# Designed miniproteins, single chains: the designs that were tried, part 22

Each design is a single chain, and the fold is of that chain. pLDDT is the mean over its residues in the fold that is shown.

## One batch from the design tools (miniprotein)

Design m742
Fold by ESMFold2-Fast:
Structure m742 (fold): chain A 73 residues (1-73)
Amino acid sequence: SMLSEEHVREARRHLEEARELVDRGDVEGAREHLRRAQEHMQRVLDLGDYQGAQELAPPLHEVMQRVQELEAE
C-alpha cells in the first residue's frame, strides 16, 4: 500500500540521518532518528508489509548497534 511504502521511505531516511549523526558523535540526534525509524518500522509491521519490514531489519539493526557503541563511550 502507499501508506506502507511511505513508512518504509521514512524509516530509511531516518536511518540515513542517524548514520550521519553517529559519524559526527551526536548521540542524542542519532538516538532520536533511530527512534523515529523504529516507529515507522512498527507501522510497516502493523500494516502487514512483512517484506518491507524484512528489508528494513538489517540496516535498522546496524544503526542500533552503532548508536549503542557510541553511547558506551
Scores: mean pLDDT 86

Design m743
Fold by ESMFold2-Fast:
Structure m743 (fold): chain A 59 residues (1-59)
Amino acid sequence: SEAAAQGLLDGAKLALETGSVAIAGAALREGRELIEQGVDHPLVHEAVRLAEEALARYR
């Protein structure tokens, strides 16, 4: 759902803001799973991008 995609994006943004690798890893795993299931939503792709950025920055 779009609400789930928005929640994922909000989680990825929180991970980037707070430096939480645990939240970033969770958002990345969930986002990738949604894409593998065929959920091609821009918010999911943005969430994955921000989660990867957080992991690159803080891990």
Scores: mean pLDDT 82

Design m744
Fold by ESMFold2-Fast:
Structure m744 (fold): chain A 83 residues (1-83)
Amino acid sequence: MGPLNNEQLFALVNRALNFYAEKANTTVQDILTNLEIDPNNPEQLQNIFKVFDKDGDGTISADELRSLGFNDEQVEELIRIME
């Protein structure tokens, strides 16, 4: 896959945070507030992306997503956002 555009980056981060919120029985808004993240700030979204991009190559692999604790179904959905 090539580098993510801002729309794909936003969709990826938002969906990943929704998966975390479901597991923690909380809301995306609570997670963003606790991490002091503004979803309208592209620099903060890029910083979240860098956490997912462990190899620093500008792409996120399925193995990187699995290492973050996502299951196979969640990984498939997140990969589809990046296509």
Scores: mean pLDDT 68

Design m745
Fold by ESMFold2-Fast:
Structure m745 (fold): chain A 89 residues (1-89)
Amino acid sequence: GSLEEAIARLEKGLAEAQKKADEVSDNPEARKLYEQAAKTYQAGIDAARQNPEGAETIARVAEGEADRLMKQADDLYNKWKKEEEERKK
């Protein structure tokens, strides 16, 4: 149902955010943003379970906030990685 679909999407986002945090262990600032995204997905899961009738709206809000954090982390890490590669030249 709508709750199960919302939770599945949030759990997928949580797993991706956790994976990304582990992959960027060499940049603490990017890792922190991915960890914040993971916490946002987890909070969305918890809130959706507490309010099943509002689960889709809760999931969309959590996804929007987490996606913003994920993009910020991606942009930060990609910029930092390019600067590190230039430093090694």
Scores: mean pLDDT 87

Design m746
Fold by ESMFold2-Fast:
Structure m746 (fold): chain A 60 residues (1-60)
Amino acid sequence: VTKEDLIESAIKDNPQATAEEISREVVNRMGASGQVANAIIAGMSPDDLKKYEEIRAKLA
């Protein structure tokens, strides 16, 4: 399962979720520690943010 698949799945499971909430859910599904989760939430990588926006636009 790719990170892109996890982002899409998380958005489909909760379409009303914010980018921060989706980022947290993706990190949880990847089995990351709380420290890594906090870092990702604080600053979603440019690639992850782009994927998130593209997937959300596609699902809108």
Scores: mean pLDDT 66

Design m747
Fold by ESMFold2-Fast:
Structure m747 (fold): chain A 100 residues (1-100)
Amino acid sequence: SLAELAIVLGAIAIVLGAVALALAREALERAEGELLPEAIGAVIAAIGAIIGGVLAIALGIEALATGDEKKAKTALAIAVEALREAVRTVARALELLAEV
């Protein structure tokens, strides 16, 4: 179901967001000058992906409990966006770590 898919993708977004946060924090500790705002941006993006994943899971569980197809579709959209941001932020944090 779309609700079950939203829960799974939301969980993956949280895991990848946590990885992104760890990488971004390491980059932030080593960043100087012009790289400092980039590292701060990566930390904020990672936190956003984690929050999005949590929200997708919560809405997905509610959609499963109520059979609300509209909520399931909304949960899936949030999960997909959170996952896209998590993947993007992992890549960005890795690039920053290579530059510091």
Scores: mean pLDDT 90

Design m748
Fold by ESMFold2-Fast:
Structure m748 (fold): chain A 79 residues (1-79)
Amino acid sequence: GMKKAALAAAAGILGAGAGAEAAFTGDGERGIADGERGIELGREAGSEFAIAAGEKGLAAGRAAVASGDAAAGAAEAAK
């Protein structure tokens, strides 16, 4: 089966979505939740790339919550 590929794809989608949510909606709490889930799925898949994507999404969500500014979340995600 393609389990690892499916988990890595899901993790990448969640990580990218978390950054977008923080940047465009200002919903940093949702970005944090999606980033954390992306990290879990990336670890299950054994994908360092997917884990990194989830960690960036988590950082973007946390930055948006801390600053109250979606732009700060977008800036963090761009690193």
Scores: mean pLDDT 67

Design m749
Fold by ESMFold2-Fast:
Structure m749 (fold): chain A 90 residues (1-90)
Amino acid sequence: SKMDELIEEYIDWLEEELIRREGVPREELERLRPEMFEELRRKLVEQPEAVRESIARAREALAADKDASPEQRELVEREVEFYERMLEAL
């Protein structure tokens, strides 16, 4: 499905960010991938309203945090974008 494709794209992006920024081993991220996929899919399908509320709160928290690093802002904004696209695909 389109949503499943978008979840895979999100996880691909997230893994590359964690490797680049924090040096997390790729093998560890790949091991956790199936669980991350199932958890994301479950939240989107079973609790889309909770996901929308979480996105709104993340935006509010970011707007209120004047000390947030550029990297943190980019990460939050990109994750919100991915979640919005996934919700649109429902």
Scores: mean pLDDT 85

Design m750
Fold by ESMFold2-Fast:
Order: C-alpha cells, then sequence, then structure tokens
Structure m750 (fold): chain A 77 residues (1-77)
C-alpha cells in the first residue's frame, strides 16, 4: 500500500543521511576513492528501496543512472 511504501522510503532516507554526509566529507577532503565507495552504497540502497516498493523493473537502471551522476561529479574533484 501507499502508506507502507512511504514508510519504507522515509526509513531509507533516514538511513542514507549519515552515508550522504560522510560522502560530502570525503569530497571536501579530496578523498576520491572514499567518495566513490560511498556513492556506490547510496546507489545500492536506492536500488534496494525501489525493489522494496515494487519498482524492481526500473530499480537497476535508476540506480545505475544515479551512480553515474555521482561518479561524474566526484571525478571533477
Amino acid sequence: DAERRAAIEAATLAALKPVYEEMLEAIAAGDVERALELAEKIAEATRATLEAVGRSAEAEALAEALLAKLKAEIEKL
């Protein structure tokens, strides 16, 4: 149901916040390797969330697109 999907999405965002903050710290420090590792974790969590809410058909493609964007920005450091 929509309420359960919203709860899963909210829980995932709450869990991702520390990972996102750590990625920003790695970017600020110029630690490209660490930033890329954290970007991969964010993309994987996004895929898992989409699968959990029944969007499995698009989960992999959306996660790959997100990872590609994050990697492109990190590689500009």
Scores: mean pLDDT 76

Design m751
Fold by ESMFold2-Fast:
Structure m751 (fold): chain A 62 residues (1-62)
Amino acid sequence: MEKLKEELKKAEEEGKKEFEKAGWKFSIPEPGYGRELSEEEVLKIKIKIYKSVYKSQQVAEE
């Protein structure tokens, strides 16, 4: 759990930096409201989203 939270923080920081570099002002919405998803599942989904966005920015610039 704690390691997933740290991964999320890193992914958010990288994503924020890439967004600012690209001139974007954007945030990723939280998937689900936790009713059907555990905290762990929500964190994993958020991490995947942020990492995917970061990679997409890198590919677009290359």
Scores: mean pLDDT 59

Design m752
Fold by ESMFold2-Fast:
Structure m752 (fold): chain A 72 residues (1-72)
Amino acid sequence: SLEKGAYELALYMLKEKLSESLSKEELLEYLKEHYGELLTPEDEEILKKILDEFYKNKEELLEKARKELAAA
């Protein structure tokens, strides 16, 4: 689901120590720079939808992800 993808993106950002101040556009460019050669056009459209869901609830998702990583 897109909600699952958004949460996994929150976990990814914290594990990779990416700036939480990145905009949706900045994070998309970062992901394309690092993984763009591995992404099909269909994957890029799914990624954009995941980014939309993530930025809709960014602070809540990051807080939940922080708690999960601290509990491990």
Scores: mean pLDDT 83

Design m753
Fold by ESMFold2-Fast:
Structure m753 (fold): chain A 90 residues (1-90)
Amino acid sequence: SMMDELKEKIEELKKIIDEAYKEVKKAKTAEEAQKIVDELNEKIKPIEDKIEELISKLSDKDRPYAEELINEIHEKINKIEDEILELRLS
């Protein structure tokens, strides 16, 4: 189903972001961390585009659930941004 494919893409995206987060935590400078994030953004763009395509094909009933899943991704990205901010302030 479209919802199952969406969940699969979201899980794939979460794994990529979680690996990037681990690398950001190992970074010694904000510049090193920013390079990791730039590479992350390039890598995830095709997956994000596919997720948008899948969401556009979902039923009205499933769309709010998809939005909740996307919010979980945004929360993971915000944690990476917080780590970079901490590195800039240190």
Scores: mean pLDDT 86

Design m754
Fold by ESMFold2-Fast:
Structure m754 (fold): chain A 74 residues (1-74)
Amino acid sequence: MPATVRALEPGEPGGRVELTVDGEVRKGRILDQGDDRVLVLLDDGRFVEVRLDTPGPLEKGDVRTGEVVWEESA
């Protein structure tokens, strides 16, 4: 499922992000970040893992595209 991740804070654990999936903007925080992967905890309690199209760390102000590879309701 296509996704866009916007970094509102630097890409450390706890950093605030906006996740856009299916045209809906959801707010959350980074739980973990790999080279091409971001695990986000959304404000609604869902966990979402996004595989980024371009590898590299999220910096403040970044807008990155990717795909949701995993999603679970808490």
Scores: mean pLDDT 78

Design m755
Fold by ESMFold2-Fast:
Structure m755 (fold): chain A 62 residues (1-62)
Amino acid sequence: GDDVAKDLLNLLKQLIKEKKISLAQALKATRDLLKRLKAENAEEEIIEEAESLIKELEEKLK
């Protein structure tokens, strides 16, 4: 559900901040999550949060 997706996004953000996950791995995981959220018609706010994180990670990997 949306609560699980929000918890997963928060976990990904925390792992990135603590450097426990690579930026490339985080980007892949967030993209996979976004595809699932769009397929399930999740709340716009959580979709936008996932898209924002993807953009931030893509900029850091340039």
Scores: mean pLDDT 81

Design m756
Fold by ESMFold2-Fast:
Structure m756 (fold): chain A 97 residues (1-97)
Amino acid sequence: MEAVKENIEKILKAILDEVEKLNPDAPQEDVEAAREKIGPLAEEIAKNLDSEIAKEKDPEGLAALDAIRNGDVAKLYELAAKQTGNPIWKEAAAKAK
């Protein structure tokens, strides 16, 4: 549903904004530190993930929820690249695989 997609986009944007503050060559530990700031929000989504998946009808929203469920950072970067068109996210997705 639209509300679920909007909430996921806000959380994804918060995660991506933290990662964007780091350069492409940022140390892995700095990336992990950024994730730790958002960890509690990610856990809350994960606890309700099955319910949210059942409600979501947007393919991009479903892909985002699946990526969160699996901790697939590469997929999250791919989705950011698709939505923004920014080459930085496309390169980050390739490196994360």
Scores: mean pLDDT 59

Design m757
Fold by ESMFold2-Fast:
Structure m757 (fold): chain A 93 residues (1-93)
Amino acid sequence: SVDDTIAQMEAMSKELEDKWKSVSELAKQKNIPFTRDDLLAGVYVATMHSEVYTLKQMTPAVQEQIIEQVYKNMVEMKKKTEELLDKTRKRIS
C-alpha cells in the first residue's frame, strides 16, 4: 500500500540520519575534519528527510501518482549516502 511504502521510506530516512549523526559525532570526538564528500552525505540525509515530509503532506491521489518515482529516488539516495558514510567511517576508524 501507499502508506506501507511511505513507512518504509521514513524508516530508511531515519536509519541514515542516525548513521550520519553517529559518524559525525565520532569525527568530532577524534578531531578529524569533514571532507566535501562527508558534507554531501549530510545534504543527502537532509534531502531524504525533506522528501518524506513533503510526500506525507500530499493528498492520497497525488501520493498514488508519484510514490513509485519517489521510492526509486529514495533508494538511489540511500545507496549514495551509504557509500559516502562508509568512506567516512573507514577514514575515521
Scores: mean pLDDT 85

Design m758
Fold by ESMFold2-Fast:
Structure m758 (fold): chain A 85 residues (1-85)
Amino acid sequence: LSDEVIDEAFALADTDGDGVITKEELIRALLQAIRDGAPEEVVTALELAYFAMQVLNLEKVDKEEFRRILESPLAQNLLAEAARR
């Protein structure tokens, strides 16, 4: 996983450009990325962020929080798996 993938995934979800994404923006970006055939790493990053927001009961995250979610050991393993598909 690269900073570029994290930046791309965040930009897809941050439709308002305010530097904060909501669960609703994230699920919309995820569904659109799947429909458009986005790279598996981007789709997985959006999936992991959405799952983490649900589990942690977060309504919104900023880019720093988004990065921390994707840098977790569990997320790193899942992102490596997605890159092999």
Scores: mean pLDDT 75

Design m759
Fold by ESMFold2-Fast:
Structure m759 (fold): chain A 72 residues (1-72)
Amino acid sequence: MSPEELVAEMEAAYAEALATGDASQQLAAGVSLGVGLIAYGVGKVINDPEFARRMLERALERLRAARSFADA
């Protein structure tokens, strides 16, 4: 998955979190998206797309894990 596709996936997950109305889930999703976007920007600046991709994948994984626990 490209970094752009990963960003889109994270934004979709964030939108789902916003729809829940759960402030804790919204905060967790927002932090994960923010960290992912920072990592993406850093990867672009240092011209290392693999670094950006791995950081985004890790952030998305953590976001989904946090959402799963909040929904339970």
Scores: mean pLDDT 68

Design m760
Fold by ESMFold2-Fast:
Formats: C-alpha cells, sequence, structure tokens
Structure m760 (fold): chain A 67 residues (1-67)
C-alpha cells in the first residue's frame, strides 16, 4: 500500500543516515530534491522507485521527527 511504501522509505532514510553519519533530515531533503527533478526517487539503480507523493510524505515525517 502507499502507507507501507511511505514507512519503507522513512526507515530507509533513517537507516542510511545512521550508516553514513549524517542527519536524516539532510538525506530527506536530498530525496525531495531528486523526486522534484526526476518525478521519482530511486535510491538504488535496480531497486524500487518511490513516487513524489510517497517521497514528500516520508521526508516530511523524517524532518519533523528530527526537529
Amino acid sequence: SKEEKIKELEEYIKEKAKESGVPASLLAQRAIQEAEEHGYFQPSKNGPKYEKEVVFEAAKRVIEEEK
């Protein structure tokens, strides 16, 4: 479902940020930028594509949680 994809992307951003030692909000902002430029966010070449609506909602949750 859309909610499951939002949760999946939210957890991906948090985990990737933790692994990389950067704020999760920074990766969330990059995901928003990429989705705006390309119409989707695809963190790996052969991985799932996340639609703009999913990306914006997942990123919003990450950014708001970190504040």
Scores: mean pLDDT 84

Design m761
Fold by ESMFold2-Fast:
Structure m761 (fold): chain A 81 residues (1-81)
Amino acid sequence: SAAVEEARREAERMLEALRAFLESNPDLSDLEIQALRDLALKEVEEVLREKGVPEEEGRRILEETDRALQAVVAEFRARRA
């Protein structure tokens, strides 16, 4: 559906924004990075609700987004180490 596609595009934009922000701010603490990941996931969750994405599909998108956000953070931490 258009709502699902739009929600996925928003999640994708969030992932790219987080990646770019982390790369521009290399001095961020692990606590700050974790807070940014949590904020990004919360924003995607809110968008899914606002766009009326069905619960089952929204749950899948959130799970995929959470995994992707964790991967972005892990990659950033590995490169910084």
Scores: mean pLDDT 82

Design m762
Fold by ESMFold2-Fast:
Structure m762 (fold): chain A 90 residues (1-90)
Amino acid sequence: SLVRERAERVLRRAEEVVKKAEDVIKNKEEASLDEIKATAGLAYSAAQTARFMAEAMRSVGDEELARRLEEVAKRAYEAAKKLEEIAKEK
């Protein structure tokens, strides 16, 4: 299914964005304000895209992939919120 292939690519990209966001959070003292804001935006976008794909996966009965997309969306959203708070303190 083209939808499943797209969902798997969305999952992989969202996981990469979360890893990048977590790295920026860990190294917040070295990160520029622009990098923190840009990374927060990427993490929000990843969370939204993963959430939409999770709904698509549920509609085709792929509950396992839907759950994994929901988990990465949650992690991306949490990382984005944390990055926004860090940006306010810079």
Scores: mean pLDDT 88

Design m763
Fold by ESMFold2-Fast:
Structure m763 (fold): chain A 83 residues (1-83)
Amino acid sequence: MKEVEELVEEAERKLKEAEERGASPETIAALQYVVDVLRDVAEGRLSIEDAITLLEILLEQTKDPEAKEFIREVIERLREIAE
């Protein structure tokens, strides 16, 4: 699914930027989890509905404001793709 593949690329860029700026291990782990979830959706190993559920749980556990904003954006984009 091309739209999910584009989200994977965006998530990978966000992860790289966070690593380059020396973000916390918790923030890096959260962004890596977003990448892994999106890759599983793109490869047909996870449904969009299940991905949204997992990312909503991640969002509740995430403290970093920039990571929270990105996770919210990913959830909204997945909701749009699922419609």
Scores: mean pLDDT 85

Design m764
Fold by ESMFold2-Fast:
Structure m764 (fold): chain A 103 residues (1-103)
Amino acid sequence: RVPLTPEERAALLSLAPLADLSDIRASAGEVATVLAVLESLKERGLFDPEDPSVVDVSNTGLGKLLGKDRVTVNDLIRAVIDYSHQLMEEYMPELVEKLRTVP
């Protein structure tokens, strides 16, 4: 894991503007997974409208996995990075196949 690029930081902050990314380190694949998760949560309206740093995960697989109903965006980003690494390791052959089909 490496520090976020300025482009990765800007993309994450566009979806989670109150996130503290100073201590976040992730691969490009982990960042892509975090962006996909944040976009899905945003489209579902699960960010707290009074505090956008808080996400309702009670009805999500991530909430079940963490045993929590509400998490901060920072805790969510860290959790997705950690579980993304495990998921990528399991599905590495599928990811390689997808990358080979991109022109």
Scores: mean pLDDT 68

Design m765
Fold by ESMFold2-Fast:
Structure m765 (fold): chain A 76 residues (1-76)
Amino acid sequence: TERELQFALETLDLAAEKNPELKEEFEKLKALLEQYPNMSDDEFAAKVEAVLNSLSEEKRKKLFEAFSEAGKQLLE
């Protein structure tokens, strides 16, 4: 839904603000999410996977942790 999309975009913005070292990665994911209404689920999943696979294991872990923390903060 539009509300779910808005929440996800706000979560990515907050995660990027609190984790400047991951800002470029979150900006790429945000751009993909903004394009989601104009692409298939398979295309979106493939593009997200490509971004995540371009990162080191350490950076992927940090990115998931940062996103989870930002989402939790917005729900509090």
Scores: mean pLDDT 80

Design m766
Fold by ESMFold2-Fast:
Structure m766 (fold): chain A 73 residues (1-73)
Amino acid sequence: MLEKAKELAREAVELGVRGLETGDEALFKKALELEKEFVELASKLSPEEQEEALRAAAEAAEAARERAEAAAA
């Protein structure tokens, strides 16, 4: 369960960032759907597991932000 939550979080972040970079609304919508699935799944996790899954998402988001900033420079 936790591993699936981490995977959903990372995939949602990756698609969301790609959607914003390319302007592809379909990718952004898919990212939102994955985020909703992640939230539903996370409600079944312990607080420690939720924090671990969110940490994975935060790491993915930070890496994506650095990449986007470099591309915009």
Scores: mean pLDDT 77

Design m767
Fold by ESMFold2-Fast:
Structure m767 (fold): chain A 107 residues (1-107)
Amino acid sequence: AEVLRAIVEKTIETFEKVFKRDLEAGLPPEEALLRALDVAGTVFLILANSNPEITDAQRNEMLRALNEIRQRALEKIAAGASPEEVLKDVREELEAFADQLIARLKA
C-alpha cells in the first residue's frame, strides 16, 4: 500500500513539474497538458514495472484512470478553464484514485 501511494505521489509530482515547466516555456495549455500526462504516465510505468508488488491489474487500472483524467482535463481546457484549475483537478483526481486503489487492496 505504501509503495503504491509513493508511486502515485511521484506520478503527480512529475505531472505538476512538467506541466508548469512547459507552460512557463510558452507551450499552449492543451499541448503542455498532453506532454505532462505522457511523461507522468511513463514515470508511473517505469516505477510500477520496477516493483514486483505492483500487479498487472493495478497497472492497467492506473493507465485507464490516467486516460479518463486526460479526457476530462482536455474538455475543461476546451471549455476555457485556467491551467491552474486543470492542475488542481488533475491532482485531486489522481489522489482520489490512489485512495480508491489502496482501499480496494484492503478489502
Scores: mean pLDDT 81

Design m768
Fold by ESMFold2-Fast:
Structure m768 (fold): chain A 67 residues (1-67)
Amino acid sequence: MEYTEEVFENPHLKIVLKTDKENKLVSFEVESEEKYKKLAEKLKEELEKLLGDAENAKKIAETVVAG
């Protein structure tokens, strides 16, 4: 299967979303600095609920890295 990998990052957080050709979220990775570890854990939980929904996953990733 062909997957598209999209990276959303700022100096404190890195979010990688892997989507299939039908724009479904198939997997993700979240990495953070120690100060943001709780936020990263919460993000992992929310993204897990968004498997199959790349649009909302991208929106959350963009919001977190921008704000």
Scores: mean pLDDT 80

Design m769
Fold by ESMFold2-Fast:
Structure m769 (fold): chain A 80 residues (1-80)
Amino acid sequence: KILTYTSQNGKKVEVEIKESDSAIDILNKIKELTGDPRLLNLIEVVSKLSEEQKQELKNYLLSNKELTEEELAEKVLSLL
């Protein structure tokens, strides 16, 4: 699956998501492609989530074709 991600600076990247990827794996792929250091903070927050919350985030990422940095941050905050 390909997810089109738009960073806060307007940079768009295509992220290949595999079924074997965890939510953290997907966020690391976005970080590597965007070069956005703010994603490190988001990854740290996500690492503290329960396994159920991480799975919900993964399902959210898999259900979307396009996602902005703001929408991702809002989803992560909604899980807290």
Scores: mean pLDDT 80

Design m770
Fold by ESMFold2-Fast:
Structure m770 (fold): chain A 115 residues (1-115)
Amino acid sequence: SLETLRRDLEGIRRQMRDIVAEINALNALPSQSKEQQQRLVTLQVTLGILEAAAVFIAVRAADILESKPDPKFQEYAKKLRKIADELSKLALKDPERSIALVEEAIRILEEAIKE
């Protein structure tokens, strides 16, 4: 359901925020141990997995919305597909922008659910 997909995106957004906070904390250190450098790589890989999951959910939500006869839902679906495309292109380049795109997908799903 759209509500399940919205909740899944909220979970992904929380995890992305936590990971970005830890990455920023590690990068702020005056020097990093080998273990801290390895942790940073693990966090970056996990962030990439979460971005891929968000892309999958946005596409799945767009598919559901496109099944509805209302032109308004077609416009929501189009916006979600654009978000999925932008997330795929960003990868690890701009984590804050990736989080903002996930937040926008959540807002679109909230609006669609209220209709």
Scores: mean pLDDT 88

Design m771
Fold by ESMFold2-Fast:
Structure m771 (fold): chain A 95 residues (1-95)
Amino acid sequence: LVEKAEELKKKAEELIEQAHKLAQSRDPSLTEEYQKVVKELEKLSKELKKMAEELKKAGYDELAEKLQKLVDRIDAIRYTADSLRAIGDELDAEL
């Protein structure tokens, strides 16, 4: 259980860092890559949430809280990505 949780935590941290770097690049050519990373984070968020609940039931409250904070960070990234996509779609409709 703990080993799987640590694996998921590391993977989530890596993908969050990648998404952050891609967003900071301000390079339009990297938009598709950013969206792919966001999709992977969405999948991982579901796994992290399930693992956090299992850890909490097993008494690993601190590790469960760390995983939940990663879920919250992923949700924030997803919200930003969805907002940027919606703006892009409106701009394309005007053009």
Scores: mean pLDDT 73

Design m772
Fold by ESMFold2-Fast:
Structure m772 (fold): chain A 102 residues (1-102)
Amino acid sequence: VKEIAIRTMERALERVPFIEEAGVALLAVDEKNNLAIVGFFGIVKPADLPEPQLVGGTVEVRLEDGKYIIEYSAGSAAGPKVTEELRRALEEAARETEKEAN
């Protein structure tokens, strides 16, 4: 499960190159219950603000009824456009990785 979670996040971040200084961290692993959670924080500088803004997201992978299920979350102080682009990247990465894992 850990590798599925990391791969999903890496794929998502490849789709959002406007996020600077992005890092991925393993937040939780429970191998017995087939659960893994990875998170990231990055920086984006909106054109209309003087200061960089933080963005972040998580990917959770679990096994449910014999299938790997990937869920995600995303948030940003940079505004709804940045948040929506990040959510779309996570959605596309999650579906792609879920298809490969099952």
Scores: mean pLDDT 75

Design m773
Fold by ESMFold2-Fast:
Structure m773 (fold): chain A 68 residues (1-68)
Amino acid sequence: SKEDQLLALLAEAHRRIEAEIADAAVAQAAKDQLNTRAAEYYKANPNASLEEFRAALEEILAEILAET
């Protein structure tokens, strides 16, 4: 389903955060921030394609990693 694909993209982003951030508490805060911003994007763009959601996640992830 689309939901399964979106969850898989979030899981991939979480793994990338874990790879970049060694501190577990900092990694968890980054994951929470990613989840919040991804949810905000989805609420604003409920008809977004998988590709559009992926592009948005890449931008959000890049911003979070730059701030950490």
Scores: mean pLDDT 85

Design m774
Fold by ESMFold2-Fast:
Structure m774 (fold): chain A 85 residues (1-85)
Amino acid sequence: GPRTYLVEVRGMWGTGRATVLLEAESLDVGGVGRITKILSSTGGVRISEGDIVEFLEQLSDNTYLGRVYSPSGELRDVVILTILS
């Protein structure tokens, strides 16, 4: 079943940051997770609870390039994801 990860989300455009809970079956490239809760945000990253995150590329052991979509499939942002736990 899906696992919950603590993730830092950074926008590719600017200094926007958020810390979220992300639910995913696995952290595989081409897979998806769902933002279940936003714990903190500085603004400048376009995310909402319920949004879908697609893992595009693995940059390091705990870092991914991703795209964030609304539940309806609208592109919100391109982000760097750092898995904290």
Scores: mean pLDDT 87

Design m775
Fold by ESMFold2-Fast:
Structure m775 (fold): chain A 83 residues (1-83)
Amino acid sequence: EEDEKLAKEAIDNTKKGFQALKAGNFSEASKYFKKAEDYINELLKRGKKEQVIKVLEESAKIARENGFDAVAQAAEKVIEELK
C-alpha cells in the first residue's frame, strides 16, 4: 500500500545518502537525506508511527554498515522516544 511505498522510498533515499557520504559527495548526500526526511514527514502526517519506526531502524542499520555509528545511535534514540 501507499505507506509501504513511502517507507521504501525513505529507506532507498537514506541508503543513497549514506553511500554518497561514504564517497565524499556531501551535496548529493544532503539531497538524498532531504528526500528521505520528506517521506518520513509524510508518514508522520498520516499517523503511521510503525512505518516511521521501521524506516528509522533500517536507517540505523544502513548507517552502521557505512561506518556512521553516531548517526545510527541518534536514530536509535529517536526510535525509543517514539515507542
Scores: mean pLDDT 83

Design m776
Fold by ESMFold2-Fast:
Structure m776 (fold): chain A 82 residues (1-82)
Amino acid sequence: SALDRILDIMRELEGVEPSEEVRAQIDAVAEALAISHEELLELLERLLAAPSEEEREALLAEVRERHRAGIEAAVARRRAAR
């Protein structure tokens, strides 16, 4: 599944072992960006394939703009919890 592939990438890059807590964090990120696990996997693969930090930052900026409403909603929820 896309989620299992994301977990594999995280283990390989960050040395983070797969766990229910890590799966919940991936779910939270996908929800915050208002995207599916498959779309999140595609984003991660594009970031890994980017030849420079500048191109990675540009891709992240594009994703932020495209999913701004979802990100703003997630930030508002986090602020309300404080």
Scores: mean pLDDT 72

